Designed miniproteins, single chains, continued (4). Designs and how they scored, part 11

Each design is a single chain, and the fold is of that chain. pLDDT is the mean over its residues in the fold that is shown.

## One batch from the design tools (miniprotein)

Design m12371
Fold by ESMFold2-Fast:
Structure m12371 (fold): chain A 120 residues (1-120)
Amino acid sequence: MIVVRVEAEVDTSETPLEEVARRLEALVEAAAEALTARAPPGASVEARVRVEPVGPTRARAVVEARVSTEDRELAVEAAVALAGAALAAGAVRVRVSASDPEVEAEARARLEAIFGPDRV
């Protein structure tokens, strides 16, 4: 089992925390379902979201995904999709970590290429 964690920095000055949390939860659920549907037999992606205020106009969101069967390719796809979901929900910046260092390195490189170094 590979664990992927996405930490997102959210600006709540123009969008209420409740609305950001709702959008993030919906996008993460959709991404996890799509990843599981495409996964090899016996592999699955399960994701959880936690959002907490850290200031009057700032929040931190944490998405934790568990990828079964040590499927590194699926774990990289999960990291990229979940980080993309956080950015689409209104995150200004994301940080990705994984229990597998190769998955973490590949996910970070891909995210930096897609979203730029200021976002990852």
Scores: mean pLDDT 81

Design m12372
Fold by ESMFold2-Fast:
Structure m12372 (fold): chain A 60 residues (1-60)
Amino acid sequence: TQEQIDASAQGLIAYIDARLAAGEVVTEEDLPGTKEQLEEAAKHNPDFKAAYDRARAAAA
């Protein structure tokens, strides 16, 4: 359901933010799913896109 999708996205956002707050780097390999699935989620969830962009910036 949409609620389950939103809950999963919120969990990933929290995970990314917690890792970045600890000074850790989060890469695509550290996240569940494929790069395609992560990019698709970012297209439909602006909060997730912001977290994903933060992770990518920290890894650069």
Scores: mean pLDDT 76

Design m12373
Fold by ESMFold2-Fast:
Structure m12373 (fold): chain A 72 residues (1-72)
Amino acid sequence: GAEELGKKLLEGAKKLLELGKELYKTGTPSDIERAKKYFQAAKSAAEMAKALGVDPEEAEKIAKEAEELIKK
C-alpha cells in the first residue's frame, strides 16, 4: 500500500543521497553532475515519502540535505 511505497521511497532517497555524496567526493566534473542528479532524485523521493505520511521528520531532513547539496 501507500505506506509500504513510502518506506521504500524513503530508503531509496537515503541510498541515492549516499551515492551522490560518494560521486561528489571524486571531484570529477562528470561525477559532480551525476551526483547532482542523484541529489535531485533523493529530494523527490523523500518529498513523496513525506506526502505518503512516512516518517515526515526524517523525510524532510533528507529532502533539505539533498536541496543544500544541489545548491553547491
Scores: mean pLDDT 86

Design m12374
Fold by ESMFold2-Fast:
Structure m12374 (fold): chain A 68 residues (1-68)
Amino acid sequence: MLEEAKAFVEKHRDEILADPSKLLPLIRELVEKGFTPEEIAKAIREVLPTRSTLEGLLEAVRGYVEAL
């Protein structure tokens, strides 16, 4: 399961690095596939260790996942 999440993030790596806002739709797809927020965060950290991007997105992800 985690390896699938990592592969999905890696597939979109270049898009996310160019535009971090692309990460939010990716997170939505992973949640729809049944991954937990912890698994998604771990996959992102292992594939995309972009701390500045993650700091802003952590609050957005929390609010988004709670809305689902």
Scores: mean pLDDT 68

Design m12375
Fold by ESMFold2-Fast:
Structure m12375 (fold): chain A 90 residues (1-90)
Amino acid sequence: ATELAQEATLYRLEGEEAIKNKDYKKAIEYYEKAIKLAEEALKLKPEMKGVWRLLAESYDNLAEAYEKLGEFEKAKEYKKKAEEAKEKAK
């Protein structure tokens, strides 16, 4: 679980760098990898609030990237997922 969470954090940071460079397509790829690893970590330890926070942040940033690409429906879906993850991070 901890190893997966650490790897998810690295992909989240790569995604943030891609957004900073306005490479929204690359950001989406990194955030999707971060989300997958975070979900795997939470499957092993659902009580990891820090991973729920990482998942929420990744969904918010993924929504932003899709919005920048004009994919408004996907952006709205991921924004909702981010809100759900934020509730579990409390």
Scores: mean pLDDT 84

Design m12376
Fold by ESMFold2-Fast:
Order: C-alpha cells, then sequence, then structure tokens
Structure m12376 (fold): chain A 71 residues (1-71)
C-alpha cells in the first residue's frame, strides 16, 4: 500500500505538471482510498501510533489537494 500510495502521488504530480487536473484528482482520490492502509503500514515501519501516521497521511493529502485547487 505505501509503495502504491507513493506511485499515486508521483502520478498526481506528473498529471498536475502536464495540466491534467482530472488525472491529478483521480490519483489523489485513489490515494485517499488507501489512507488507512498506508497509515497502518507507516506505523509498522516507524513505530509511530496509527493516529500519528494517519495525521501525517491526511496532512499530506490535504496539502496536495490545496495545491491542486490553487492550480
Amino acid sequence: ALAEAQALFREAREALAAGDLAAARAALDRFAALADEVAREIAELTGWSVEEARAAVEARLAAARAALDAA
């Protein structure tokens, strides 16, 4: 899930750079669907709580969506 989420963030950045806002939003929506699984995987890898990992994932997603809305 974490590797897939990282690939989706790359896809979103590449789509945004190309001006494809629909593809960028689709990639972020797919990332959002993986947020719980990614948070658990980050918690396992780092020793953080799931709540801490979830907050980090949600902050990253919110920042990416805000950047997309500004484009």
Scores: mean pLDDT 77

Design m12377
Fold by ESMFold2-Fast:
Structure m12377 (fold): chain A 60 residues (1-60)
Amino acid sequence: SMLEEQRALEEAGRRGQRAMDEISETVKLIRKANPDASPAEVGEIITALLEGKMSKSDLE
């Protein structure tokens, strides 16, 4: 039904906002630890975090 679809979209929107906030927080931590890092190097660190080769604690 339209109400079920609307609730699903609202939940997806909230999850998307939380994911964006988490990405923004992670980028800030990477930048704080690596102020001279290029966008490519920041991307490599994000990839390492996603692959489990690095944890967020390694950025603090």
Scores: mean pLDDT 73

Design m12378
Fold by ESMFold2-Fast:
Structure m12378 (fold): chain A 74 residues (1-74)
Amino acid sequence: DAAAALVRALDPDGAGRVSTDDAARALSAWTGADYDTVLAELREAAPDGYVDVAEMAAWLKAHGAKDPAAAPPR
């Protein structure tokens, strides 16, 4: 749900995808990781420049998900 909530917050029109830049900003702010590091990781996982809910969930599980009950900022 954390990944779905993040995508929903960053993609209010409901396309189901977020740019790697917007995703990297949100993930770096939420996890405290360096923006450039997160952006590089996301670009490796999503070379199209867009992150799906599944790709964001995979990144969070592998790299940044500490408290799955924590809600992203609105």
Scores: mean pLDDT 71

Design m12379
Fold by ESMFold2-Fast:
Structure m12379 (fold): chain A 61 residues (1-61)
Amino acid sequence: MEEARKLLTEAARLLSEGRYEDAVPLFEKAYELFVKELGEDNPLTQAAKRLLERAKAALGL
């Protein structure tokens, strides 16, 4: 949990700075860890997924 939360926080900061290429891998790792620890339906897992999708969309992925 601690690692996933740290990754999500750092990725969100990078996203707010417009550093989408740096944010995507951190959101991907945070999302994977939240799925393993909390499951897909948890609000934190869903938040990580939405932020990941936003970062990818900004890169045209």
Scores: mean pLDDT 82

Design m12380
Fold by ESMFold2-Fast:
Structure m12380 (fold): chain A 80 residues (1-80)
Amino acid sequence: SLEDISEAVLKVLERLKEKGVEEVSVDELLSLVEKALKEAGVSDEDIEKFLSVLKELLKGKEKISLDEAKEILLKALKSL
């Protein structure tokens, strides 16, 4: 559900903040999001849909700041 996806996204942002990282690679962010979605019980179909939107928003990026990651994740949620 959208609620499960939202919970997973918030968990990713919380973990990144707790680690004290200033930047995250696109590959690491995608990996963390996929893992969090699976842990939240999101279906493989909905995971694929969300990751597809996220990959499009991250297109051409190698690394992003935590603030940019938050904005992009929230934008992806609003696109569902």
Scores: mean pLDDT 82

Design m12381
Fold by ESMFold2-Fast:
Structure m12381 (fold): chain A 59 residues (1-59)
Amino acid sequence: TDAKLEELAREFGLSVSQVRGAKTALEQLGRAVTVQLLVRDMGLSREQAEELVDRLEEL
């Protein structure tokens, strides 16, 4: 799991802690809230946020 989070962090230009936080938010708050947090707080585009969430759902 950590190795895949590191890969996603590198691919999306985020820290591992940010990706781990996004995974936790996805599990606890769901897709729509997580996408909003990624766009607003982490500076991702909507398309990038939805792609990251899709990748996290496979973990």
Scores: mean pLDDT 84

Design m12382
Fold by ESMFold2-Fast:
Structure m12382 (fold): chain A 110 residues (1-110)
Amino acid sequence: MAEEALEKGREALRNGDYEKAVKYFDEAIKLSKDPVLKGRAYLLKGAAYYMMGDYEKAVEYFRKAWEIFRDVDPELAGAAARLLAVVYENMGKTEEAQRVLDEARAAGVA
């Protein structure tokens, strides 16, 4: 159920159907009790918003993914932190980008 919603979201994301992808990732988040699957859904939801040019929402969901992953998956936590920093840089928020990378380094994941 949650994994099926996540996979349908990935298919929509690959096809450029970003709004449809977001709906499937929301379903995966609601159905899942697994923090890693929820984190992956938040990460992909952030990517969909980034592709749509909605940088504020991309920041929100990449941050949720980073918060989830930092305690359970250091590799995915580092990936989320780097994506979050890229979005902040694209918004001209260089201090916020640096702060995220500093927090990731302090947590041992970047």
Scores: mean pLDDT 86

Design m12383
Fold by ESMFold2-Fast:
Structure m12383 (fold): chain A 102 residues (1-102)
Amino acid sequence: MEEKLKEAIENYKKGRQALRKGDYETAVEYFEKAIELFKEALGEDSPLVARAYLDLGIAYLKLGEREKAVEWFKKALDIFKKNDPKSSDIKIAEYVLEEAEK
């Protein structure tokens, strides 16, 4: 489990780096791998899975895939609300969802 968590974090960091460079397709690939590994290590309702869903949604939004972005933002929001209904991550998720639905 710890080895999978380390690999998940490495893939997530690479996804964030690709997103910053404007390599949105590469960012999607890294975030999808990170999500798989986070789910295996921490479970589907982990806040780290939700954060990766937010970043995956942002990458899809940058690719013009608005409908996919909205789906991932909603999944992230549901997980954040389930874990901590007062989390600042909820406000971030609500903001990006509102922007994607415009």
Scores: mean pLDDT 84

Design m12384
Fold by ESMFold2-Fast:
Structure m12384 (fold): chain A 71 residues (1-71)
Amino acid sequence: MEVVIEGTLEEAGREAAKRGLAEEKRTVTVEFLDTGKSYTLEGATVEQGLAGAAAKTGNGDPKARVRVTIR
């Protein structure tokens, strides 16, 4: 089942943990709403997906607006 979480980078990580998704390895897509850049990581936790996307964009700002899609 697909789950979509929108908010800041920090809020998205917190919300995924609240939904019990923190430990599950799934396909995680992080889209940065202000730049339109997106990154997908397969077989990853949400934390790994968020960290990977931040590294690839050079944007480690915890207040960056993101949409996180988990499959």
Scores: mean pLDDT 78

Design m12385
Fold by ESMFold2-Fast:
Structure m12385 (fold): chain A 60 residues (1-60)
Amino acid sequence: DEELKEKAEEIAKKILEILKKKEPDEECIEYLQKAVEEFVSDNDYDKAIEYLEKALECLK
């Protein structure tokens, strides 16, 4: 799913911009690790997006 892949990348870019400004909490890092595992190991882009959205909310 190219569109799901692009959506995951867009959310990841937003997270990277926030990380330039502040240090993430351990819980937020765990969500990011889960997102990477789903994206890279399982090719489950839908779950990767879910964890990325949780990380983004955690970083707010």
Scores: mean pLDDT 79

Design m12386
Fold by ESMFold2-Fast:
Structure m12386 (fold): chain A 66 residues (1-66)
Amino acid sequence: SMRDEIAKAISKETGLSFKTALEVAELVLEDPDITPEEIGKRTGLSVAMAGLAKDAALRKLKELTA
C-alpha cells in the first residue's frame, strides 16, 4: 500500500522503527500540512525527528503520486 511504501522510506532515511514510520506515514497521508510539533505530540518523537520523518514522507508521497 502507499502507506507501507512511505513507511519503508521513512524507516530507511531516519532509522525509526517500521511501526513508528507507519504512524508518521498515516498522519502525513491524512494531512500533508501537519506540523512536526503535531507529529511529535501524536507519536512521541522529538520535533527534530518528526520534521525529518515528515520530509521523508513528503518526498516519497510525491514520487508515488507522480
Scores: mean pLDDT 88

Design m12387
Fold by ESMFold2-Fast:
Structure m12387 (fold): chain A 73 residues (1-73)
Amino acid sequence: SVKEEILKRLEELAKQDPSVTPEELEDMKARIESLSETEQRRLLAHLDRLVAQGLPPQEIIDALREMLDTLEA
């Protein structure tokens, strides 16, 4: 599922960024799980674009937070 793919990639990124706390990771997961399928597909497409650009994990996670804030507005 789209949700499972996003959550898997988020966990992989968080393992590479020691600044992400377990509590922050669980918060981001809960926010992603609360999104509609359409919003989850937009988030996954954005994540794929950031990864393709070769951004460091911290910058990808920061960009995902910004996207979550936008989708929840």
Scores: mean pLDDT 82

Design m12388
Fold by ESMFold2-Fast:
Structure m12388 (fold): chain A 63 residues (1-63)
Amino acid sequence: KLEELISFLEEQAKKGNPMAAYSLGKLYIDQGDLDKALEYAEELERMGALALSAEVRAAIEAA
């Protein structure tokens, strides 16, 4: 289920996994929820994953 994947990724992101936050950002872009995608770009910035944050922001601009 998509909800199970999201829950797993949310848990991993809370543990400081930047790839999980990046995956959530991309997933929300794919679903058209750009506000949620931006929240994960901001979380990536808080984690210090600036390149991944910039990639999510660029994907939002392209959507």
Scores: mean pLDDT 83

Design m12389
Fold by ESMFold2-Fast:
Structure m12389 (fold): chain A 98 residues (1-98)
Amino acid sequence: MTEAEKKIQEAIEKGKEVLKRASDALHEAGRQGNAEAVRLLARTIKEGQEKLKEISELAERYMKENPEQAVKLAEKGVKEIEELFDRGIAEARALMAQ
């Protein structure tokens, strides 16, 4: 495995960890019976899963493209997933407080 492949895999694994945090928040929203928070988190998780799939497809393309650029795009994609989940979790917590 190349260094670039390793960095891309590390970014993907970080994305999976962030996805787990959102899943934990969804479980808590469900326990509280907050339907709006559940809907928001379910949508956020779906969007994050779709973005993570795109990052995985980028890893396949790096073998034909620029590996350094592929690493940067994967890391940026994971950061966007983190920002998506941070906003979704914060909004869900605000809904649960209502």
Scores: mean pLDDT 79

Design m12390
Fold by ESMFold2-Fast:
Structure m12390 (fold): chain A 80 residues (1-80)
Amino acid sequence: SENIELLERVAALLRRHIRSRYGPELAARAEAVLEEIVKKLKEELEKNKPSMKETQDLISLAVQEFAARVAALRAEAAAA
């Protein structure tokens, strides 16, 4: 599916970003968050079969959710 391929390409870019930017503990937590988001979105794409435009919009929202969750993890680490 082109929609799944697009999601997997974006996920690969985000995994590379995590690995290059964060220390091992934060990277592991961020990768776990990404895996949860990607798994859920992949299941939604397989079930609902949205258009490519709708898929791009859903991926954009997922990237926004990922960024917010990682920001929360970073704030939590800084407060410790």
Scores: mean pLDDT 85

Design m12391
Fold by ESMFold2-Fast:
Structure m12391 (fold): chain A 72 residues (1-72)
Amino acid sequence: REEAIKYLEELLKRTGDPRGRMALDEAIRLLKEGASLEEVIELLETQLRVNNLSPEARAALEEAIAFLKKQL
């Protein structure tokens, strides 16, 4: 959990796209509030499906999902 939060915070620091930043910030918030890794992965996957994201935002969310899945 702490490692997942730190990773997402680093990814957020290097993400310039506002929609990508909003999605990562929401994921970090949920993890800090005690949400499961599975719940956060579902949130990010849903955002990839329903949001018209820039290539930068999409890449950031895909990187976040891949990392979180390795933590399961």
Scores: mean pLDDT 79

Design m12392
Fold by ESMFold2-Fast:
Structure m12392 (fold): chain A 69 residues (1-69)
Amino acid sequence: SLEDVVKFSKILLSRLPQLTPEERAAILKAIMELVRKANQRPLTLEEVREILRKAGLSDELIDEILAEF
């Protein structure tokens, strides 16, 4: 749901101060894409993982974020 995307985005944003400018840009791109797609239909965890990977996040960082969600 859109509410789940908001909660997930808060987790992503909490990581920003610890990341490089390039990683921060990747997270912001991922959040924008998640919001855009979730507004059309509910997303699966696999679809979320794919969006994060395509935005440029490492598999390690993706796993850490999804474990917290």
Scores: mean pLDDT 76

Design m12393
Fold by ESMFold2-Fast:
Structure m12393 (fold): chain A 86 residues (1-86)
Amino acid sequence: EDELAEALVALGEAFESLGMYDAAITAYKRAIELGSPEVKARAYTVLGRVYAKKGELDKAKSYYQKAIELDPTNEEARKLLEELEA
């Protein structure tokens, strides 16, 4: 399950690098459904990042907060949340 969830995160990152944000969002959401709390935290972080790139800052903040709640040691999600609040 985690192997597939991690593959979906990687697929989402590939779509994101191509500017295919809606496809990236779909892949990340599937990773959240299938992954362990650790993979879910990572997926929430990158999902928030995509929403921030789309200008949907309230959604981005919500997803970063979910990532931090699942993994308080996730420094990436914390930094990205602080950047949106600054």
Scores: mean pLDDT 83

Design m12394
Fold by ESMFold2-Fast:
Structure m12394 (fold): chain A 55 residues (1-55)
Amino acid sequence: EEERIKEIGDKAKEEARKVNPQTADEVGKQAAENYKKSLEEARKIIKDLEEKRRS
């Protein structure tokens, strides 16, 4: 999954380079971090729902 996170960051960086090369690296890093946070948040929500409602 670290590979996937890296790929997402790289993709965002490539897109940002087309518009503003100076911030491309920062955009890529932020995209990777946001993706990681989203995955963790989703996993917590699913686990909490399973504990309370489904099982």
Scores: mean pLDDT 73

Design m12395
Fold by ESMFold2-Fast:
Parts: structure tokens; sequence; C-alpha cells
Structure m12395 (fold): chain A 65 residues (1-65)
């Protein structure tokens, strides 16, 4: 959906601002954030992205590699 595409864009921009190397997968109403979450900064970036996605009504899953 358009809302989902906008959400992915905003989340990717957020990841870039925090310097996190996170892959984002969008499927239906669910976003999967996947990556090597190695630092506290990476974990904080993921938390910010998760909150943003949930505020947009999307389900969020975090997958640490």
Amino acid sequence: SLIGEIAVGLILMTASVYGAEIEVEYSGDKITLRGRIETEEDREAVRVMEKAAKNLGLEVEVEEL
C-alpha cells in the first residue's frame, strides 16, 4: 500500500540518520527489520524505527543476525 511504502521510506531514512545497517522488508501490514545489531546505537535506531512503524499501524518484527 502507499502508506506502507511511505513507512518503509521513513524508516530507511531514520536508519541512515542513526548510521544503522538495517534491511527493511515490507509485506502486507508487517515490517521486518533485519540486520547485525551490534552496538547500543544500532539497538536505539531499531527502537526508533519500531515506534515509528507502530504509530503508522504496522506490525513490526525484529530479526537479529
Scores: mean pLDDT 73

Design m12396
Fold by ESMFold2-Fast:
Structure m12396 (fold): chain A 74 residues (1-74)
Amino acid sequence: MTPEDIRRAALQIAALMTVAGLSREEALAVVNEERAARGEAPVDESLISDELLEEAREKVRLQVAAGREAAREL
């Protein structure tokens, strides 16, 4: 995997944890199931550091807040 693929996977995991309330394990399973359905290589847990996941979660939180402002009506 490229570093950008790993970071993107971390953002997807963070989004599922933040928005859907999934655990890290559940979020990783969902991401890997979606990747497998698309013929993409699965993400190993060891490729996602705790620091990378925390950074991704903060970015997702900020993006969600910005998205709420942009989407004034549900």
Scores: mean pLDDT 75

Design m12397
Fold by ESMFold2-Fast:
Structure m12397 (fold): chain A 121 residues (1-121)
Amino acid sequence: MPVILGSEEDQERAVEDLMRTTGLPREEARELVEAEREVLLRAGERWHRYALPNLVLKLFLEGYSYEEIAEATGLSVGTVRRGITAVYTVYYRRRGLSLREIARIVGVSVSTVSRILRELG
């Protein structure tokens, strides 16, 4: 399936929607939207493994658990967790964090962070 990544105007609408839905500051919302877009671009045909684009990240930021998101979306808990982990891995890497710091913050192994970045690189 071709992933519609949108224009700059579509990206700005996504940032504003995320700010309105979650209450995040504009800079953080923009960086998360850009991280999700990078995951989609680099995943290519494997985008389905990361539950992207969009609804999974929004529900997680609204405070829903992985299990609640899986039930709401019809995805497996593993797919939801993989998607959220990939977006936050890219987000923190873009901020210049080390693989160890990302692993600690996201709550996964350094091996998982390294594998995600390799799959998306």
Scores: mean pLDDT 71

Design m12398
Fold by ESMFold2-Fast:
Structure m12398 (fold): chain A 70 residues (1-70)
Amino acid sequence: AAAAERVREALLESYKALIDDEAKRNGWSKEEVEKRLKEAEEYSRQHAPALVAATEGGKDGARAIAAALA
């Protein structure tokens, strides 16, 4: 079962989009962006199993995951 991996990938994609928008808006350095991406990846890996239950409830689960970081 790759459920946790799929959730992690979806979460990372959402975080990358959010971080890119924030970096552009706030003028973050490349190092700051990389730091945020590393944090997002670690967070996603650590919490993906718990988030599988949210995504099992439907497509809205992906939105809930994105909202959890905001």
Scores: mean pLDDT 68

Design m12399
Fold by ESMFold2-Fast:
Structure m12399 (fold): chain A 76 residues (1-76)
Amino acid sequence: SLRNEAARYLAAGQIALVAGDIYEKMGKKEEAKRSYEIAAELFRKAADLFRQSGDTEGAEYAENLAKEAEEKAKKV
């Protein structure tokens, strides 16, 4: 289902976001930026799929995570 696909993209985005945070703490700015950019793309895909499935709360949650990842990518 679209909602199950959205949940998979959300989980993948969360893993990429955590990887970005770890790389940033290690001073690996290039790897951190790439991980945050990947997280943002995955969260954007999750948000779109949640919206298509009628899960407005899931869409908003994923969209907020995408914005967080985008901001973190800009700061490294």
Scores: mean pLDDT 91

Design m12400
Fold by ESMFold2-Fast:
Structure m12400 (fold): chain A 55 residues (1-55)
Amino acid sequence: MPSAEELKEMILNAKTSAELYEAIVLLAEAVRAGKLSPEELAELQRAISEKIASF
């Protein structure tokens, strides 16, 4: 399971919608596993929103 830092890198480095979607799926798995703090989750959700806006 990727760390929050690794997930953030995956999101920021995504070049296609498919790569971003893969990062989102891994984020959902990390949330389900209880591996993310509320602060980490909020930061990652913000990064996803910003990345979507850049496509």
Scores: mean pLDDT 79

Design m12401
Fold by ESMFold2-Fast:
Structure m12401 (fold): chain A 64 residues (1-64)
Amino acid sequence: AELPTPEERAAVRLERAANDGISPEELKKLMEELGITPEQVRALLPHLSPDARARVEAALEALK
């Protein structure tokens, strides 16, 4: 069964990548794979676990 929304699928992928120790380069590649912008990633941060959110946010800051 598929997830109800593309946003939920993106959040699951971000959560997994963050738990695996996502780097800024890996975050950039994941954004390209999912076809999402940095702004859309920020919008998904509240849907992530606190640990995953912190790692994704740090990777986004490093890409600035």
Scores: mean pLDDT 78

Design m12402
Fold by ESMFold2-Fast:
Structure m12402 (fold): chain A 100 residues (1-100)
Amino acid sequence: MKEEIERLKKLGVSPVMIAAHRATGLSPEELLELEKYIKEVNPNASPEEKRKLAAEYLREKGREEDARLIENGLSSDEALLERAERIRAEEGLPPIAPNV
């Protein structure tokens, strides 16, 4: 949600964590726990290191697909569109418009 993203920005959540919210549907509370975990492990982590730590955290929670999306650095919108289009194709629904 847009309001949730704005809340995360005000709380100082990194762009990587905002992307995780958009790509994986993690709640704001889950993203804050993830950010806390990353800062506890390595407070000076680079964006690439944060992505790796986020993926490891998600795997520990049993969210393997979400972990793979984060560690590959896919944009949240592209990852969500690809996933949605695949599901829609399997269900015989029309594709999502490329300009939406």
Scores: mean pLDDT 61

Design m12403
Fold by ESMFold2-Fast:
Structure m12403 (fold): chain A 77 residues (1-77)
Amino acid sequence: LREEAIRDVEKAIEALKNGDVETALEYLKRARELARQLPEGGALASTLVDEAIKALKDGDVETAINLARYALAVLRR
């Protein structure tokens, strides 16, 4: 679960850097669902991923990447 959530967030960040918003959104949605199932840091990581999804829907790719990176840092602890 944690390793899968980390991988999905990493792939989402890569997709955003390549301008692939649709692929990034799918990975972020999956990462959010996986993070919700984690006891340690899961709630915080899930919230950060949800905020990244909202930023992305508003067209704010830079904020989405920064929030996704923060979620990744939380998941790696």
Scores: mean pLDDT 81

Design m12404
Fold by ESMFold2-Fast:
Structure m12404 (fold): chain A 61 residues (1-61)
Amino acid sequence: SLREEADKLAAEGVRAEAAGDLERAATLFQKSAELYEKAGDLEGARKARARAEALRAQAAA
């Protein structure tokens, strides 16, 4: 399902963040957010987008 695919991308984002690849992590969370939105999970989409934004800000610092 789209929701399961979104969960998988979010998990990959967590792994990328742990590896220090903040730009990759942000991209994965953004893709996850798009899939959560398509699945109708607006709360999941909001949380994933917020995390992507925070990771981009961290990468720019």
Scores: mean pLDDT 87

Design m12405
Fold by ESMFold2-Fast:
Parts: sequence; structure tokens; C-alpha cells
Structure m12405 (fold): chain A 86 residues (1-86)
Amino acid sequence: SAAARRERERQEELEKLREELEAHQKKISPEVSELILEEASLTVELIKYIVDVLTNGSEEARKKAEEIQKKVNELAAEAEALKAEL
């Protein structure tokens, strides 16, 4: 299915990001790395819901996109605050 294909592609991209972060962890704390990966994961999920809204006009997908956008914004603010302590 298209959804299962997109999930596999998302997992492959996250795996690549983890490898890059592991290679560069000399410059980045584990806590910051985890926040970046969580933000990336939520951003991919947000994009999927935005595509659903644009393609199907789903009100439920729109509400989910709004909820995920709020979480992404909160994580981005937390990551910025944490980076200031490095």
C-alpha cells in the first residue's frame, strides 16, 4: 500500500539521520540528537497529513496537521533552549 511504502521510506531516512548523528556526536550531545530526530519524525508525519489535506480535503487530516505542527514548534523551542547550554 502507499501508506506502508511511505512508512518504509520514512524509516530509511530516519536510519540515515541516526548514522549521520552517530558519526558527528563528538559535536552534538545525545539529548540534542534525540530532539532533532523526534522533530524530524514529526515533520515527516506533518507533511503526510498536509498532502492528505491538499489531495482529499480531509478535515480530520487538517486537525492532525495542526496538532503535529504545535508539537514540532514546541520541540524546536526546546532544542533551541538546550543548544544555548552547550
Scores: mean pLDDT 72

Design m12406
Fold by ESMFold2-Fast:
Structure m12406 (fold): chain A 69 residues (1-69)
Amino acid sequence: MSPRMQAAADLLKDALISSGKSEEEAEKEVKDLLEKGATVEQIEARIRELVRQGAVPSEEAVRRYAEAV
């Protein structure tokens, strides 16, 4: 995967966990999206939706994403 895609996928997993999903469910959702050929923009849109709903990804995940973009 590209560095941007990997960082976006990691950030999405973090956002899903902070929204109340288990680590296993978050990993499964991210994997399913990637296997279906989701674009970086689609993953980023999902992250924005989760944050708008109150998800708070870790500072480390946000920092890694910022460095990859």
Scores: mean pLDDT 82

Design m12407
Fold by ESMFold2-Fast:
Structure m12407 (fold): chain A 66 residues (1-66)
Amino acid sequence: SGVIADPIERLYEQALEAIKNGNLGMAEKLIGTLERVLEQAKKFNDEKRAKKAEEAIRELREKIAK
């Protein structure tokens, strides 16, 4: 969507804030949204966006795992 400058960066920022606030349920929902973004990027062969989403998911899961 052209309405949001970068949805992956926005989702990543929101998930980080959720983790910071101890809202792990919200963090998991936002990670799930990033996983859907990753699936769409792969479907459209957008390798750059797919890698960006994959890296965001990895970093967020590592932060939740401590």
Scores: mean pLDDT 82

